# Ledger of designs, part 16: designed miniproteins, single chains, continued (3)

Each design is a single chain, and the fold is of that chain. pLDDT is the mean over its residues in the fold that is shown.

## One batch from the design tools (miniprotein)

Design m8532
Fold by ESMFold2-Fast:
Structure m8532 (fold): chain A 85 residues (1-85)
Amino acid sequence: IEELLVRYVELKEELEKKTKEAVEKTKDKEIEEYGKKTLKEAEEILYGSLKEAIKKKDEEIAKKGLEEAIELLEKAIKKIEEKLK
């Protein structure tokens, strides 16, 4: 689970960096809003799954939530990169 947490943090940082670069190049505020919304949604998925995992004492719930949050961040990074082509 620690490996997934590290990957989540790395992807969060990458999304923040890519969003900033995209906004600087395109001046498109919709890209900035999309990046912010995705970061918040990923954090809510992570927080919710961690809370549920603690409550049920089931680490698999936390792992599933981390994987879902990671997938969300990966999709967002790809979408922003596509807009920069």
Scores: mean pLDDT 80

Design m8533
Fold by ESMFold2-Fast:
Structure m8533 (fold): chain A 90 residues (1-90)
Amino acid sequence: MQAAALAYTLRVLDSLKESALKRGMEEVAELADEVKEAVIQAHNAGASAGDLLAVTDRVLEAGSYALNGDFEKAKEELERAKELLEQAIA
């Protein structure tokens, strides 16, 4: 995976965490941290660029929902990202 794409994904997750914390959505903030660590782990484990891009798409959707105040859908997209990461390292 290109380092720039990885860095961008991690920045979106950091922004999502900060947005969730500002609104008292601690569970969503914790899930964003879990997805961030899982992305780093999958990258270090040699996950394919295609699998990591699919995860990036879910993270971007989660960020978009969080910006619109829809933390329930943001959580669903983060959970989908986590499932994709588990499959990528299987």
Scores: mean pLDDT 83

Design m8534
Fold by ESMFold2-Fast:
Structure m8534 (fold): chain A 87 residues (1-87)
Amino acid sequence: SLRQQLEDVIAALEAAKSVDEAIAILQQRLATTTDPSLITLLRDSINLLENSDFLSEQMRKDLVIGLFRIELGVLNVIEENKKKKLE
């Protein structure tokens, strides 16, 4: 599911020890995903990691993890609202 893919990426990014490792994780996910929203998020995140050298490596990782957590939060709200409409 999209939720599981987002959770897996967040966990992998939190475990990554460098920006280069984070970029490699995101590039691998981009090669294997077909979801358009996830493709966009992965591309934007790679671009942020590669082109934000004015930020520390930890800040760049934290920002990208934050973007994935926001997307997961939006998905959670959508799923919760669908469940409430079925009651």
Scores: mean pLDDT 82

Design m8535
Fold by ESMFold2-Fast:
Structure m8535 (fold): chain A 119 residues (1-119)
Amino acid sequence: MLSERELEKLRTASGRLAELLGLDPEELFELAKELYLNLKEGRLEPLVEASLGSLSREEIEELRSASEDVQVVVSVVLAAQRLVGRRLPIPGIEILEAQPSFEEAVDLVIDLIKEQLEE
């Protein structure tokens, strides 16, 4: 069972990406939660498939050693990729880990997606 903190982080990141991408926030949240649970359980195939080649299997395995913040943020981005059917910009794990807060990690992802959408 996920903690209230993990669920709040998943919902916050999902809400922000859904607004940016024109997705249903509940649909994105449920898929992100599914991917996050699979990551925590060591079931990496759903995340590899959702990556659409943007992350290697080795990079997805490294996510298991990442912080909760990074695991949540990447799970939400991969869920968004699956729903939109195209690759979104994903910062390197080390770049996300270097962010001083969960909110700043989410902001980084939002800014990179906005930059791609302006092209």
Scores: mean pLDDT 84

Design m8536
Fold by ESMFold2-Fast:
Structure m8536 (fold): chain A 100 residues (1-100)
Amino acid sequence: SDEQELIKSVAAGVAEELREEAERFEKDGLHEAAERLREEAKKLEELYNDPNVTKEKLISKLDEVIALLEELAKKYPEYKEEFEERALLLQDAKAKIEKL
């Protein structure tokens, strides 16, 4: 369905952004943060390969990513602003998906 294609597109886009962020943190020596972001990207990638994907499944995975970003903002105060800004962008994406 058009809704499923949109959900898959959002999941793929967020996964790509998380992988790019993870590569940057890896280069800065934040190996644990990079690994956890890659794990969340993998979960989102599994959604766009799911023939029965729903907006509720995407929202659930976005909530997991937001929670991780909020945790990382507390653990790495020098990157706090970057993690908090990313979490706000995902909250906005979540609100748009909820309106589908």
Scores: mean pLDDT 86

Design m8537
Fold by ESMFold2-Fast:
Structure m8537 (fold): chain A 68 residues (1-68)
Amino acid sequence: SPLQQQIQQKIAELAELAKQLPPDLQAQVDTFIAGLRQQLADARTDDELQQILTIADTVIQGVRDIIA
């Protein structure tokens, strides 16, 4: 599924960005990534996948703001 591939790419981007965070924040992001992976595994519809993608994008933007 193209949406599943996009979500996996966003998870990889988030994991890479997390390397630039302090250890405490990196642990929080790692926990969030585990939650995203679970949501992806449980998703049954494109609407659910789109929701996960939107959440991942929002968190990536938040992490980028912390790093900048």
Scores: mean pLDDT 87

Design m8538
Fold by ESMFold2-Fast:
Formats: C-alpha cells, structure tokens, sequence
Structure m8538 (fold): chain A 67 residues (1-67)
C-alpha cells in the first residue's frame, strides 16, 4: 500500500495520473479493512489541490468515507 500511495502521489504531482488511480487505491484501503487510512489519503490529496472533491465525492460516499 505505501509504495502504491507514493507512486500515485508522484504521478498526480507530475500530471501523469488521474482520479481513477486515486479511487482504485481508496477502494483497496477499504477492502483491507483500513477505511480511515483511505479517507485520510483522499483528504490530504484534496487539501494539497491534487484532486477535486467533486470528482471523487460520489465514490467516497459509495465506499463509506463520506456521508
């Protein structure tokens, strides 16, 4: 997970990744029983301006990270 997290962040900063890679990683956190870590990961990316909340809100709601 940490290696994938670092790779996604690097690719987002370089403009080589999109929201789908972020969504896939967030779902992997949920499947591993780590939804809180997945939520904090998404929250940090939004805070840094690397992704837009509106682009991921529906998926975060679906996986239970946002109400």
Amino acid sequence: LEKKKEEVIKNLKEGKSDVSDVIDLAQEYVKLGKPDEGREFIKELIKQGLIKEEDVESVLHYIGLVK
Scores: mean pLDDT 72

Design m8539
Fold by ESMFold2-Fast:
Structure m8539 (fold): chain A 108 residues (1-108)
Amino acid sequence: SMHDEAINHTELAVSYLEQALETAKRKKESEEVIKLLESALNSAKSALDAAKAGDYESALQHLGQALADLEQVLKLGEEGKASEEVKELVSLALSHLRKAKELVEKLL
């Protein structure tokens, strides 16, 4: 179902964001990047909980916040503030969050 696909994409994004945050902390990346990754991870987890509950309005709001934070991480990465490994993990998370957002919008 679109519901299960939205949950699966959001779960994959959470996994990639947890890996990105661990990598950023291990590599002592900029504090700004770490804070944005923590914010995006919290928003993605909130989106996952809302989607599981069938609260697609709240899920969409949280997905939007996570996407905005991750786009800012990629912009900082272009300025040399994030490693290529973190940028790759963030790009994978963004791809899955964009798919989740598309599916959640169809469920509204």
Scores: mean pLDDT 93

Design m8540
Fold by ESMFold2-Fast:
Structure m8540 (fold): chain A 68 residues (1-68)
Amino acid sequence: EIDKAYEELIKLIDEAKVDKGRVGGMVAFLQAGAITADTIVLQLKRWGVSEEDAKKIAEAAKKLVEAQ
């Protein structure tokens, strides 16, 4: 369900200590088909997120987009 996917994404963002607005912008681009989950992983790594956490956030973002 969309609510659970959203809650999981927010939890992962908070745990990784990244800005919610920045991740939200990338989720909007993913929803629009402008970027891929791999692009999200790459960008999060550039912002200092670990590869493991970046992959978890990208997967949660994909699930949220798919739930819509």
Scores: mean pLDDT 80

Design m8541
Fold by ESMFold2-Fast:
Structure m8541 (fold): chain A 71 residues (1-71)
Amino acid sequence: SVAATAAAMQARADGAIAALRRTREPQIINLVVKPEPELSEAQVAAIGEAYRRVADAARALGHEAEVTVVK
């Protein structure tokens, strides 16, 4: 379900952000959102939202981050 995908991805984002807060050396982070046959557009969007949150937090902490959405 979209809700289950969103919850799982947000939990992973929380873990990634916590790790970035502990990382002293600047990182370069590339996050790629791909269409997958088993995922609905809404599930892909939920993954993208979680990745955007990680990228926003990474940049706020002094890291470089990019999110690429493949159509």
Scores: mean pLDDT 82

Design m8542
Fold by ESMFold2-Fast:
Structure m8542 (fold): chain A 90 residues (1-90)
Amino acid sequence: MSITEYDGSKLTEAVKLIRNLLLKMGIPEEDAEFFAVNILQPETIRKMIEVYKISEEELLKIFEEVAEKTGMTDEVELAKKVLQRVLKSE
């Protein structure tokens, strides 16, 4: 496996994967794309939970699939921490 920078190709792959997973869950394409691009923002995660009723377990499965398919484990771990912080503020 390459240790070279994850910017561009792998980030684009992760965003595409998240978008496709959200589309399969019945989220409209425009919102799925917005959420995929902004997934590390607390307000984005909050909207996914509150507006679309996506469970913590479903979000964790999305993050795990991204880590598995892209190898972006550090970014996925950060996303999980953002999710936990959002849940604690409720």
Scores: mean pLDDT 76

Design m8543
Fold by ESMFold2-Fast:
Structure m8543 (fold): chain A 86 residues (1-86)
Amino acid sequence: MLEERFRELLDKVAELARKGDFEGAEKLIEKAYKEGKISESQYEVLMGLLETTKWFHEWLSMPEEEWKQRREKANQELEEAKRLAA
């Protein structure tokens, strides 16, 4: 029973996360946990998955200016590392 509910919840959370509805996904997870439909361990797994998916989505959806700034910093750090290795 709990395992089936966890699987159904996981599928719904994954669908919402794929659509970028992270607030909806988080509320769904919290509601299920508060209602006792999932265990604490299952809650932690789902929240961890959501956090990782949110980070990846934010990275892909980053504004062009923010992306360029982060890329420039990464390139400078990489170039400095190469100079130290030489």
Scores: mean pLDDT 71

Design m8544
Fold by ESMFold2-Fast:
Order: structure tokens, then sequence, then C-alpha cells
Structure m8544 (fold): chain A 105 residues (1-105)
């Protein structure tokens, strides 16, 4: 499916950037990516109000990850350039998921 392709591309790109993270942050980021993957699978099977709820949960999860990435960069745990690339990937992912959800309304 289109959502599966979007999720696979996102996972691959995040994995490449995660190579530049400390092991603990890499593990946390991988955990969030798996949570997003499960939410996307449920989103694909959902319709109506449940689809809106799941999409909102995905958006909230992405916003939380963005805040954690920016905090880690401020603490010197992540290079600012890597943090900005991760945030951009998250925004691009959210946009692509949003486009698929809206096209099926």
Amino acid sequence: SELDQIMQDYRKRVSELAKQLPPELKAQLNSVVEDLNEMVKELEQSSGRQRVILFTAIQITIAGVEEEIRLAARQGLVKEEVAEQLIKLNKDFAKKVSQVVKERE
C-alpha cells in the first residue's frame, strides 16, 4: 500500500540518521518509529472517526519526538544539523500520511 511505502521509506531514512546518535537515543528513536509503524497499520484498516483519532495520535507522537530531538540537541547529545534533518524527515512523513488520509475521504 501507499502508507506501507511511506512508512518503509521513513524508517530507512531515520535509520541512516540514527547511526549518528548515541546508542540510548538511537534505541528510543527506534522504539518511537515502531510505535508509528503500528499506528500507520491501524490507520490503513480504519475508517471514519477512528481514522481521524489515529491520524491525530500520529501527529501528536511526531510533535513529541520533535520536542525531544530539539531538547537533545540543546543538551549537546545530538549535532544540530542531525536534529534538523530528523525533524524535517518527521514533518515530511506527517505530510505524506496526511495526503493519503485526505485523498481517501
Scores: mean pLDDT 83

Design m8545
Fold by ESMFold2-Fast:
Structure m8545 (fold): chain A 65 residues (1-65)
Amino acid sequence: MKIEIEKVGDVYLATVEVDGLTFKKWIKAKNKEEALEEARKFAEEVREYLKKLQERLEEIKKLLA
């Protein structure tokens, strides 16, 4: 997993790479360290979301059999 943080004005842009996919999120944080913590949480949320999406796809395939 790769995480990059860029300060843009009064916010941070987090770029996270999860399972070969790139996701970006705007983060309001007091400093870069807090922004990195939020970006890590975001990356974990994305991983969980992708897992649930795959499970739902398998259920739909079963219903359309």
Scores: mean pLDDT 79

Design m8546
Fold by ESMFold2-Fast:
Order: sequence, then C-alpha cells, then structure tokens
Structure m8546 (fold): chain A 113 residues (1-113)
Amino acid sequence: MSPLEKLDQLVDEVKRLILEKKYEDLKKFLEPLAAKADPALVDQVVERVDVLVKALLKRLGPLSPEELLLLKIESAYGVTLQMYLRGEISEDQLLPVFAAVVKRFLDEYLASQ
C-alpha cells in the first residue's frame, strides 16, 4: 500500500470515529503513531492549519466545536499531504505527524467540553 493510500485510510478512520463519538478509541488508535512524530514537523503543520482555519472562518462564519474539529482535521490532511508532496515531510513521518496533529486537536476539543 502506498504512503498516500495509508494516509487516506487513516483520515477515513479518524472521521468515522469522530462521527461515532468514539473519542477514547480514537486517542488509543492514534497514540502509537503520534509517539513517533517529529515535534518540529507537528508544530509546523499546526501553525499552517491555524492560519488556514482562521482564513476559512472569516468566510464561513462561526462553527460549532464539533464542526471546527472536523474542519481542523480536514485542513491538517491537506497541509500534511502538501508538505509531503513538497518533500518537507518524509515518508516515515507522514502518518506519525498527521496522527500527532489530529491527537492535539482532539485533546483541545475534549478539554473545551
């Protein structure tokens, strides 16, 4: 399976678990991947996602906390994919970085509930 096919499968599983409200299962699923992530790459993805989400919110208006979580995850997918295609994220870091970014946004969401 290609790295991109693995990323697409990971994104689909993340979205499924969020829609089913299985947040603890999602955290456990992401944890072993997130632990392998380069923290500097995670911070770069989070910063780029924050800029993108801020720009989108100016156009879309206010979102619910759940809608905002889904927008952040979708934005993280796009940012991580673009960085990988540009050679800014290596193949071995693609899934770990995405998993760590999703886990960070999930932890922020759960702390706000």
Scores: mean pLDDT 88

Design m8547
Fold by ESMFold2-Fast:
Structure m8547 (fold): chain A 81 residues (1-81)
Amino acid sequence: SAADLAALVAATVARLRAATSEEELVDIATQFLREASARFSDDETEAGALQVLLELQAAQPARADLIARAFERAWRELRAE
């Protein structure tokens, strides 16, 4: 449901805000993508990832680009052939 996706997004945002290393950011992004893809459609997973990035851009703009790159790396690695 949209509420379940929103809850996962909120939990992921909180974890990313607390993360202190690039390795933690990639791990959190990977966990989000794995959980979201197991529970939701690809379109919903993409929308959720975009919502995480939007909320982090507002909360921690200096780190938003690094977090976006962590999501790009996690997504690419999960889709690697």
Scores: mean pLDDT 83

Design m8548
Fold by ESMFold2-Fast:
Structure m8548 (fold): chain A 70 residues (1-70)
Amino acid sequence: AAAARALGEALDRLAELSDNRQLGRVGRDAAVSALETDPDKAVQIARATGRLLGLREAAEAVVALIREAV
């Protein structure tokens, strides 16, 4: 619960940085949903979202957060 919330907040911040909030929200919901069942899939979704938003370094910070939550 706490890890999923922190991940959601981090992905919302990632979306704000790109000014593409819609894409960031879709990635956030998918990553948070995946985190409950498969943290590795959540990592892949976070990285893909960051790549699509052009924010690879920010996406790696989100990946570190997912790894810390596991």
Scores: mean pLDDT 67

Design m8549
Fold by ESMFold2-Fast:
Structure m8549 (fold): chain A 75 residues (1-75)
Amino acid sequence: MEAVEQAYRVGKAYVPQALAVARAEGKEPDVEAIYAEAVAQAEAGAPALEEALGEEAPAVKEALLKGVEEGYAAA
């Protein structure tokens, strides 16, 4: 349960943090590209999560992606 909640929080913070960093550097961030990169990284990490967390891995991945989607929608 904790891993799922942590993944959701991490995902939700991802896009806002990336936007804050880009703006601090004086860049106009590509929100769509940041979102696509976050999703791609979560998908690429899925086998490692499955190895580390076993049966909990799908729920953790779903929570992470849900967080990323909500963070993106709020951006």
Scores: mean pLDDT 77

Design m8550
Fold by ESMFold2-Fast:
Structure m8550 (fold): chain A 117 residues (1-117)
Amino acid sequence: ARGVVEVKVVAEGERDTALAGIEKGLEYTVELYRRVVEGYRLAGQEARLEVIEKREIKEEDGRVEMTAELIVETETEIPLPAWVIEGNITTGEWTVTRGRMEPIENVTSEVRVVVEK
């Protein structure tokens, strides 16, 4: 089976901080999916994760958005988590606020990055 996971990352704040937040948010989310795929592999299933660097970046006043795609390939159909993730660049804290298992072909995770003073 083959699925495309869409990862949407949004950061608000000063441009340079928002761009750094986008990058950290994507890295955190990719690592979560790598751990899921590794879990399936350790359970004896052939599973692979490939990051496609289709980075569509949209900048608006005080807000940066990025969409990236991850390809997941498996021998059998597996469900993948669709997450809502909140990150705080200032504290370094990341929280999965909501997660749901979805069919591999219909997975979207959303990441919101905030900066506190």
Scores: mean pLDDT 77

Design m8551
Fold by ESMFold2-Fast:
Structure m8551 (fold): chain A 118 residues (1-118)
Amino acid sequence: MAEVTESGGGTVAEGGSLTLTSNYTGDPANVIGVAWVQSGGSYSGLGVASITASGKTGYADRVKGRVTISYDKAAGTSTLNMSNLKKEDTGVYTQIVFYLEDGVVKMVAGQGTQVTVV
């Protein structure tokens, strides 16, 4: 069964930087895109950043210019580089992988990694 694991969370001072990473154990050839979402406080699965398998990126307005997403399709790894962190960035960051299985689009998500901005 395909799974996602996230790492790189922790406690960071306001204005600081953090790099989150994820690994997908399924067939990377079947991945059509990945997204990072934030949950915590008033947020429930709020989009942060996305990238398609072709490299097209999307960013939420609240984080634009402060975060960068990358995806290595061959390795099945994604990184989210975060800078100039704000207290509102506190939450659990979860990677969602969108993939094809027998011509059907499916999703798998990890358990997340906690980011705390103090």
Scores: mean pLDDT 84

Design m8552
Fold by ESMFold2-Fast:
Structure m8552 (fold): chain A 75 residues (1-75)
Amino acid sequence: MEVTFRFSDGSVAVLEVDPDEPVADFLNKLRELFPLDPTTYTALLLRAIGDGIETVGEFIERYGDVLELKLDPNA
């Protein structure tokens, strides 16, 4: 499935993602692909765990297919 990322610098990326992928693995891949602010990554992971979200499909159903992400200003 397609997910759109809007970054704090105004840039946009679109990625094809596997809805059956574990959400923790997906968020880890995002951190490797994009210089995300560490607090953004941690907040998303803790929120997903707290909400019982296990897969990317469940994450996108809960939060939508357009994600606004803060970039690390030092990256």
Scores: mean pLDDT 77

Design m8553
Fold by ESMFold2-Fast:
Structure m8553 (fold): chain A 76 residues (1-76)
Amino acid sequence: VSRAASLLTAGNILESAGDYDEAIELYERSLAHIPDSDLLLRGETLRNLARAYRRAGEEKRAEELEERARRLFEEA
């Protein structure tokens, strides 16, 4: 299991517990461990970040992250 996958799993657990700020930190750390060429995993991680930012009340940041994810999925 990659570091990125482990951090994503931990982020999902914290997000489910309502610890959105901690989940965001883990998702951002996960994204840092994903190669630029892994468009699908980067897109999935950006969607997780967008969801967590929305739950934290950061709507504009969530919209920006969703647009980035959409572009990566279209390129993949």
Scores: mean pLDDT 82

Design m8554
Fold by ESMFold2-Fast:
Structure m8554 (fold): chain A 82 residues (1-82)
Amino acid sequence: DELKKKLEVQLATYERLAAALRAAKSLEEARERVREVIDSIEDEELKQKLEELTELLLATGDIQLAADIFANQAAYLREVLA
């Protein structure tokens, strides 16, 4: 199922973004870690959407909020894929 595989990739990406943000010790480090995750995305549509979303979230300056949003998205996808 192509949709299921796409959702599995989204789940893994959201988990990586949440982990990257939680490991960051500053907003600058958060931006660098997020860029590394985004640059590793092969799906161009997912990459573009997450570039826009991460820029919006990091503009708040609240790294913990950004991490929680991605963690919550990952939790929802885990439930959908179970």
Scores: mean pLDDT 84

Design m8555
Fold by ESMFold2-Fast:
Structure m8555 (fold): chain A 58 residues (1-58)
Amino acid sequence: TGIERAAARAEGGARAAAELGRPDGAKQAQHYADLARNAKTPEEAEEAMRRAGEAAGG
């Protein structure tokens, strides 16, 4: 689903940030990834994914 894809991308960004040694960015990105996975609409998930990407450093 759109929600599942957005959440997976956000989770990937958080993981990449952690691997690059950005623990604060990784934690913030993971918070938004969790919001994306629990979103009620694809639009809400996409917004959370965008915020996760910004927190992860991209």
Scores: mean pLDDT 84

Design m8556
Fold by ESMFold2-Fast:
Structure m8556 (fold): chain A 83 residues (1-83)
Amino acid sequence: SKSATKYYMAAIIFAQNGDVDSAIYFAVKAINESNLSPEDIYYIIKDIAMILGVTPKDLGKKLLTSPFLTDEAREKLKEALKL
Protein backbone atom coordinates (compact mmCIF):
# COMPACT_ATOMS: atom_id res chain seq x y z
CA SER A 1 0.00 0.00 0.00
CA LYS A 2 1.01 3.68 -0.26
CA SER A 3 1.26 3.90 3.56
CA ALA A 4 3.46 0.78 3.75
CA THR A 5 5.72 2.26 1.03
CA LYS A 6 6.10 5.58 2.93
CA TYR A 7 7.00 3.78 6.19
CA TYR A 8 9.36 1.41 4.35
CA MET A 9 11.17 4.37 2.71
CA ALA A 10 11.48 6.09 6.11
CA ALA A 11 12.93 2.89 7.65
CA ILE A 12 15.49 2.65 4.81
CA ILE A 13 16.57 6.31 5.21
CA PHE A 14 16.97 6.00 9.01
CA ALA A 15 18.85 2.68 8.61
CA GLN A 16 21.23 4.30 6.06
CA ASN A 17 21.89 7.12 8.58
CA GLY A 18 22.65 4.62 11.39
CA ASP A 19 19.49 5.54 13.38
CA VAL A 20 18.60 1.96 14.36
CA ASP A 21 15.74 2.87 16.75
CA SER A 22 13.92 5.01 14.14
CA ALA A 23 14.53 2.37 11.45
CA ILE A 24 12.90 -0.28 13.71
CA TYR A 25 10.00 2.08 14.55
CA PHE A 26 9.17 2.68 10.88
CA ALA A 27 9.74 -1.01 9.97
CA VAL A 28 7.02 -1.90 12.55
CA LYS A 29 4.69 0.73 11.02
CA ALA A 30 5.33 -0.67 7.52
CA ILE A 31 4.67 -4.34 8.41
CA ASN A 32 1.54 -3.42 10.45
CA GLU A 33 -0.23 -2.67 7.12
CA SER A 34 -2.89 -5.43 6.89
CA ASN A 35 -2.70 -5.86 3.10
CA LEU A 36 0.89 -7.21 3.18
CA SER A 37 1.62 -10.91 2.55
CA PRO A 38 4.32 -12.78 4.55
CA GLU A 39 6.48 -12.61 1.37
CA ASP A 40 6.04 -8.79 1.23
CA ILE A 41 7.08 -8.59 4.90
CA TYR A 42 10.12 -10.82 4.26
CA TYR A 43 11.44 -8.49 1.51
CA ILE A 44 10.88 -5.37 3.66
CA ILE A 45 12.78 -6.98 6.58
CA LYS A 46 15.53 -8.35 4.30
CA ASP A 47 16.22 -4.90 2.77
CA ILE A 48 16.36 -3.12 6.15
CA ALA A 49 18.47 -5.92 7.72
CA MET A 50 20.98 -5.72 4.84
CA ILE A 51 21.46 -1.95 5.38
CA LEU A 52 21.79 -2.43 9.18
CA GLY A 53 24.32 -5.27 8.69
CA VAL A 54 22.22 -7.87 10.58
CA THR A 55 20.40 -11.04 9.50
CA PRO A 56 16.67 -10.89 8.61
CA LYS A 57 15.93 -13.32 11.47
CA ASP A 58 17.81 -11.17 14.01
CA LEU A 59 15.93 -8.04 12.90
CA GLY A 60 12.64 -10.00 12.91
CA LYS A 61 13.24 -11.17 16.50
CA LYS A 62 13.87 -7.54 17.55
CA LEU A 63 10.61 -6.43 15.86
CA LEU A 64 8.71 -9.22 17.68
CA THR A 65 9.60 -7.48 20.99
CA SER A 66 7.78 -4.28 19.87
CA PRO A 67 4.57 -3.51 21.85
CA PHE A 68 3.32 -1.63 18.74
CA LEU A 69 3.36 -4.71 16.46
CA THR A 70 -0.20 -5.95 15.70
CA ASP A 71 -1.11 -9.62 16.24
CA GLU A 72 -1.75 -10.00 12.47
CA ALA A 73 1.69 -8.57 11.60
CA ARG A 74 3.33 -10.72 14.32
CA GLU A 75 1.92 -13.95 12.83
CA LYS A 76 2.89 -12.92 9.26
CA LEU A 77 6.40 -11.98 10.45
CA LYS A 78 6.83 -15.40 12.12
CA GLU A 79 5.65 -17.12 8.91
CA ALA A 80 7.95 -14.97 6.72
CA LEU A 81 11.04 -15.80 8.83
CA LYS A 82 10.09 -19.43 9.74
CA LEU A 83 10.10 -18.57 13.47
Scores: mean pLDDT 86

Design m8557
Fold by ESMFold2-Fast:
Structure m8557 (fold): chain A 77 residues (1-77)
Amino acid sequence: SVEEIYQLFERAKKGDVDAAKRLAEKLYELGANEEQFIRVIRSLVKAGAKPAARALSQVAKEKGFTKAYEEGDKLLE
């Protein structure tokens, strides 16, 4: 649900790595594209949730979103 996505995103912004992984899986199931994954990764980095951003970036890589993974890797250096 949309509400569950918002709740997972708020938890991920607070550094919840498991919430970030679950958020990534649900976004993918809902048909989120690579650009949307990049935006979420950037939002988590901006929030200071670097471990959560790294986890979401890794899920993006597993789904074949190579550009999202590369953007995440660059932002987390």
Scores: mean pLDDT 87

Design m8558
Fold by ESMFold2-Fast:
Formats: structure tokens, C-alpha cells, sequence
Structure m8558 (fold): chain A 62 residues (1-62)
């Protein structure tokens, strides 16, 4: 499921769907794919800097 979440996030990023990408990245973090999820976070910020605040919320959610 985590690998599927990573693939979903990549697809959402390619489509320009930041909301979908954030949801999929969160699922990847939940499945323990921290390294892959962090790489996707970087890609999302590069494509949509406005997503920075939402991504910081994910990183600080314990």
C-alpha cells in the first residue's frame, strides 16, 4: 500500500493535483516510507510553493 501511495503521489504531481499529491504523500508517511515521502514533498514544493504550509503540517503531525 505504501508503494501504491508513492505511485499515486507521482501521478497527482504529474497532473498538477497538489491536493491529491498531499493526500498520497500522507499515506506514504503512514506506511513508513519516510524517505520516499520526503522526496515527494520536495517535488511538490518545487512545483507548488504554496503547498509549503500544508506540508509542514504533515511533518509536524505526530
Amino acid sequence: SGEEAVKQAEAYLAAGDSTGAIRAINAAFADGLVEEALALVKQLVEKDPRAQAALQSLLHSS
Scores: mean pLDDT 76

Design m8559
Fold by ESMFold2-Fast:
Structure m8559 (fold): chain A 85 residues (1-85)
Amino acid sequence: SVEDKFEDYRDYVLEKTPPGRPPSPEEEELLRLMAKQTIKLLSQGNYGGARLQFHQLLETAKVLRVDPESLRRIWDEAYEEVKKE
């Protein structure tokens, strides 16, 4: 299910993201848009597209040195925003 896939991806955020710092507002907006796109692709059954977008999200967060708890929060908030649409 989409909910099961969302939970799997949420666990990967915590497991695969190295220690970092809180994002700037601009960095948070970028990561949130990428997270929303990943979740929308999951909801459409486009699992290949979702995996590619999720990989880009994790690599972007790593380059920006964003901490895993902040990224998890952004992921959770993005899910709630997409669920409301």
Scores: mean pLDDT 81

Design m8560
Fold by ESMFold2-Fast:
Structure m8560 (fold): chain A 64 residues (1-64)
Amino acid sequence: RLQEVLERVEAELNKDPELVEKIRELAEQGYSAAEIAEKLNISLGTVARYLSLIELKEKLKKEL
């Protein structure tokens, strides 16, 4: 089950790796999801989704 979730999360993140990297870098610098959305000119929902997937991947990697 956790392996299937991790595979799905990685598949979603790999659809747009450049965008994921930019979102991760800005979040690491302390920017909020709303600020990242404004900086990258994308929807808040898209940023929130990718941030959730990044956090979920890190948690799953620690459990596996």
Scores: mean pLDDT 79

Design m8561
Fold by ESMFold2-Fast:
Structure m8561 (fold): chain A 63 residues (1-63)
Amino acid sequence: LVYTVNGVKQESEEALLEALSKAKPGDTITAMKDGKVVASVTIDIGDTRTPEEIFERLKELAK
C-alpha cells in the first residue's frame, strides 16, 4: 500500500503519522494499491481523532 496526504506520497508509516499530526480540516488521506485509491479519509471540522486513529480507520477501509 502507498499512503498519500493531499496527493503527496508518504515514504513510510512514520512519515504518514507525522503528517497526520499536522493535518487540518479538509485534508484528505488516501491508501493506494496498484495505482488505485482503495481507501480515503477526510479530516472534518472538529475532528478529534488522533493520528493513530485516522491511520487505523484508513487500514480498515483498505481491507
Scores: mean pLDDT 80

Design m8562
Fold by ESMFold2-Fast:
Structure m8562 (fold): chain A 79 residues (1-79)
Amino acid sequence: TPAEAIAAYEEALKLTPASHPDRPTLLGKLASAYLASGQEEKAAKVLETLETEFADNPTAKEILAKLLPVLGTGKQVAL
């Protein structure tokens, strides 16, 4: 379930040091799990972390390119 995936990724992030190469991937999977559960605000915060802490990371850039559009499509369009 999305809740089980969220708990697993949150625990993995606690055990993973900030410098670990898997950290951006774990954040991306956590954001994806939040989106799957309809928790768009929490997903947005995780994606913001990827943008601010991993701005130069190619994996983080790929995750942001895939997930940021999904985040925007579930809400009332203001544009």
Scores: mean pLDDT 74

Design m8563
Fold by ESMFold2-Fast:
Structure m8563 (fold): chain A 115 residues (1-115)
Amino acid sequence: DASVALLRQTLRAAGKDEATVEEAVARYEELLEEYLKLSEEELEAKIRELMDRVVAAGGDEAEAQALFDWLLGLPKEARAHFVAAAEAALEAGLPPEVALAVGVGAAVDAVRAAE
């Protein structure tokens, strides 16, 4: 639930109304359930697609590649949390760099919860 708290806090800090915040949380939970069911290969493809979208939006290619490589070293569950949180944040209108930061936070929280 730390990932849900991070998503809510970031959206509120960005000036989003409570309806948008709760819609983003519901979307994160929906995407997470879907992505946890994906194979390793399918989840890697989703992460690559997200990185390509960030680069297309003006993100740095080398930073995107470094983040991708870092994520591939994490457990599958943490990678699913990353993609679900980042996509929910993007759909709620957060900039790509902020959405990636939300995703990183969700991945880190998932790793800590598994310990």
Scores: mean pLDDT 83

Design m8564
Fold by ESMFold2-Fast:
Structure m8564 (fold): chain A 100 residues (1-100)
Amino acid sequence: MSLIEKIEEILKKIPEMSKEEIIEAAKELYRELQKFYEENREKLSPEDALRLRLMIHEVKVLIEDAEDPSTSLEELKEKFEKTVKSILEELRKIEENLKK
């Protein structure tokens, strides 16, 4: 399964996720983005490398927010959906640039 396909599957499942499932999905996304960055680092433009590092940082912040007991499930789902949609859009652009 491609990284894009994995992210699309996460996005579809968000409405049905528990807090624990969101934390696990966010941690998986963090690992997958770091792996993608490492594997493509030498092929990435400076702009795309910066975008990937920013996306990785956004997911890390989301994991920290998710692990905070004061964060509601509703707020977490909204933040996670927004973050995942943003990552999916940016990653599609980066992947297309790598094909050139």
Scores: mean pLDDT 84

Design m8565
Fold by ESMFold2-Fast:
Structure m8565 (fold): chain A 96 residues (1-96)
Amino acid sequence: EKKKEVEEKKKKLEELGKEAGEEGYRLALEDADRALAEVDRWAEASPEDSLISAGFGRGTARALAESGKASAADVMHSLAVSVDGEYKGEQLYKES
């Protein structure tokens, strides 16, 4: 399930690469490969460690993990923002 979201994101990045030409395609591939590596890392990490890897501060990550509100969707949303850039990650999250 998590891999499907990342694969859909990779397809969007490849489409962006077509608009920007060769440089855009190269950057899109780099972002997609980084996203796939993060998914594999997070599959083995604790919820707190996964949130820290996604860029949350340790205090915030601990609070979210303890509250039970840290979900796979939150981790994937953070990944989507990182991979697609600041503005397009929100659109992916709205469909979830």
Scores: mean pLDDT 52

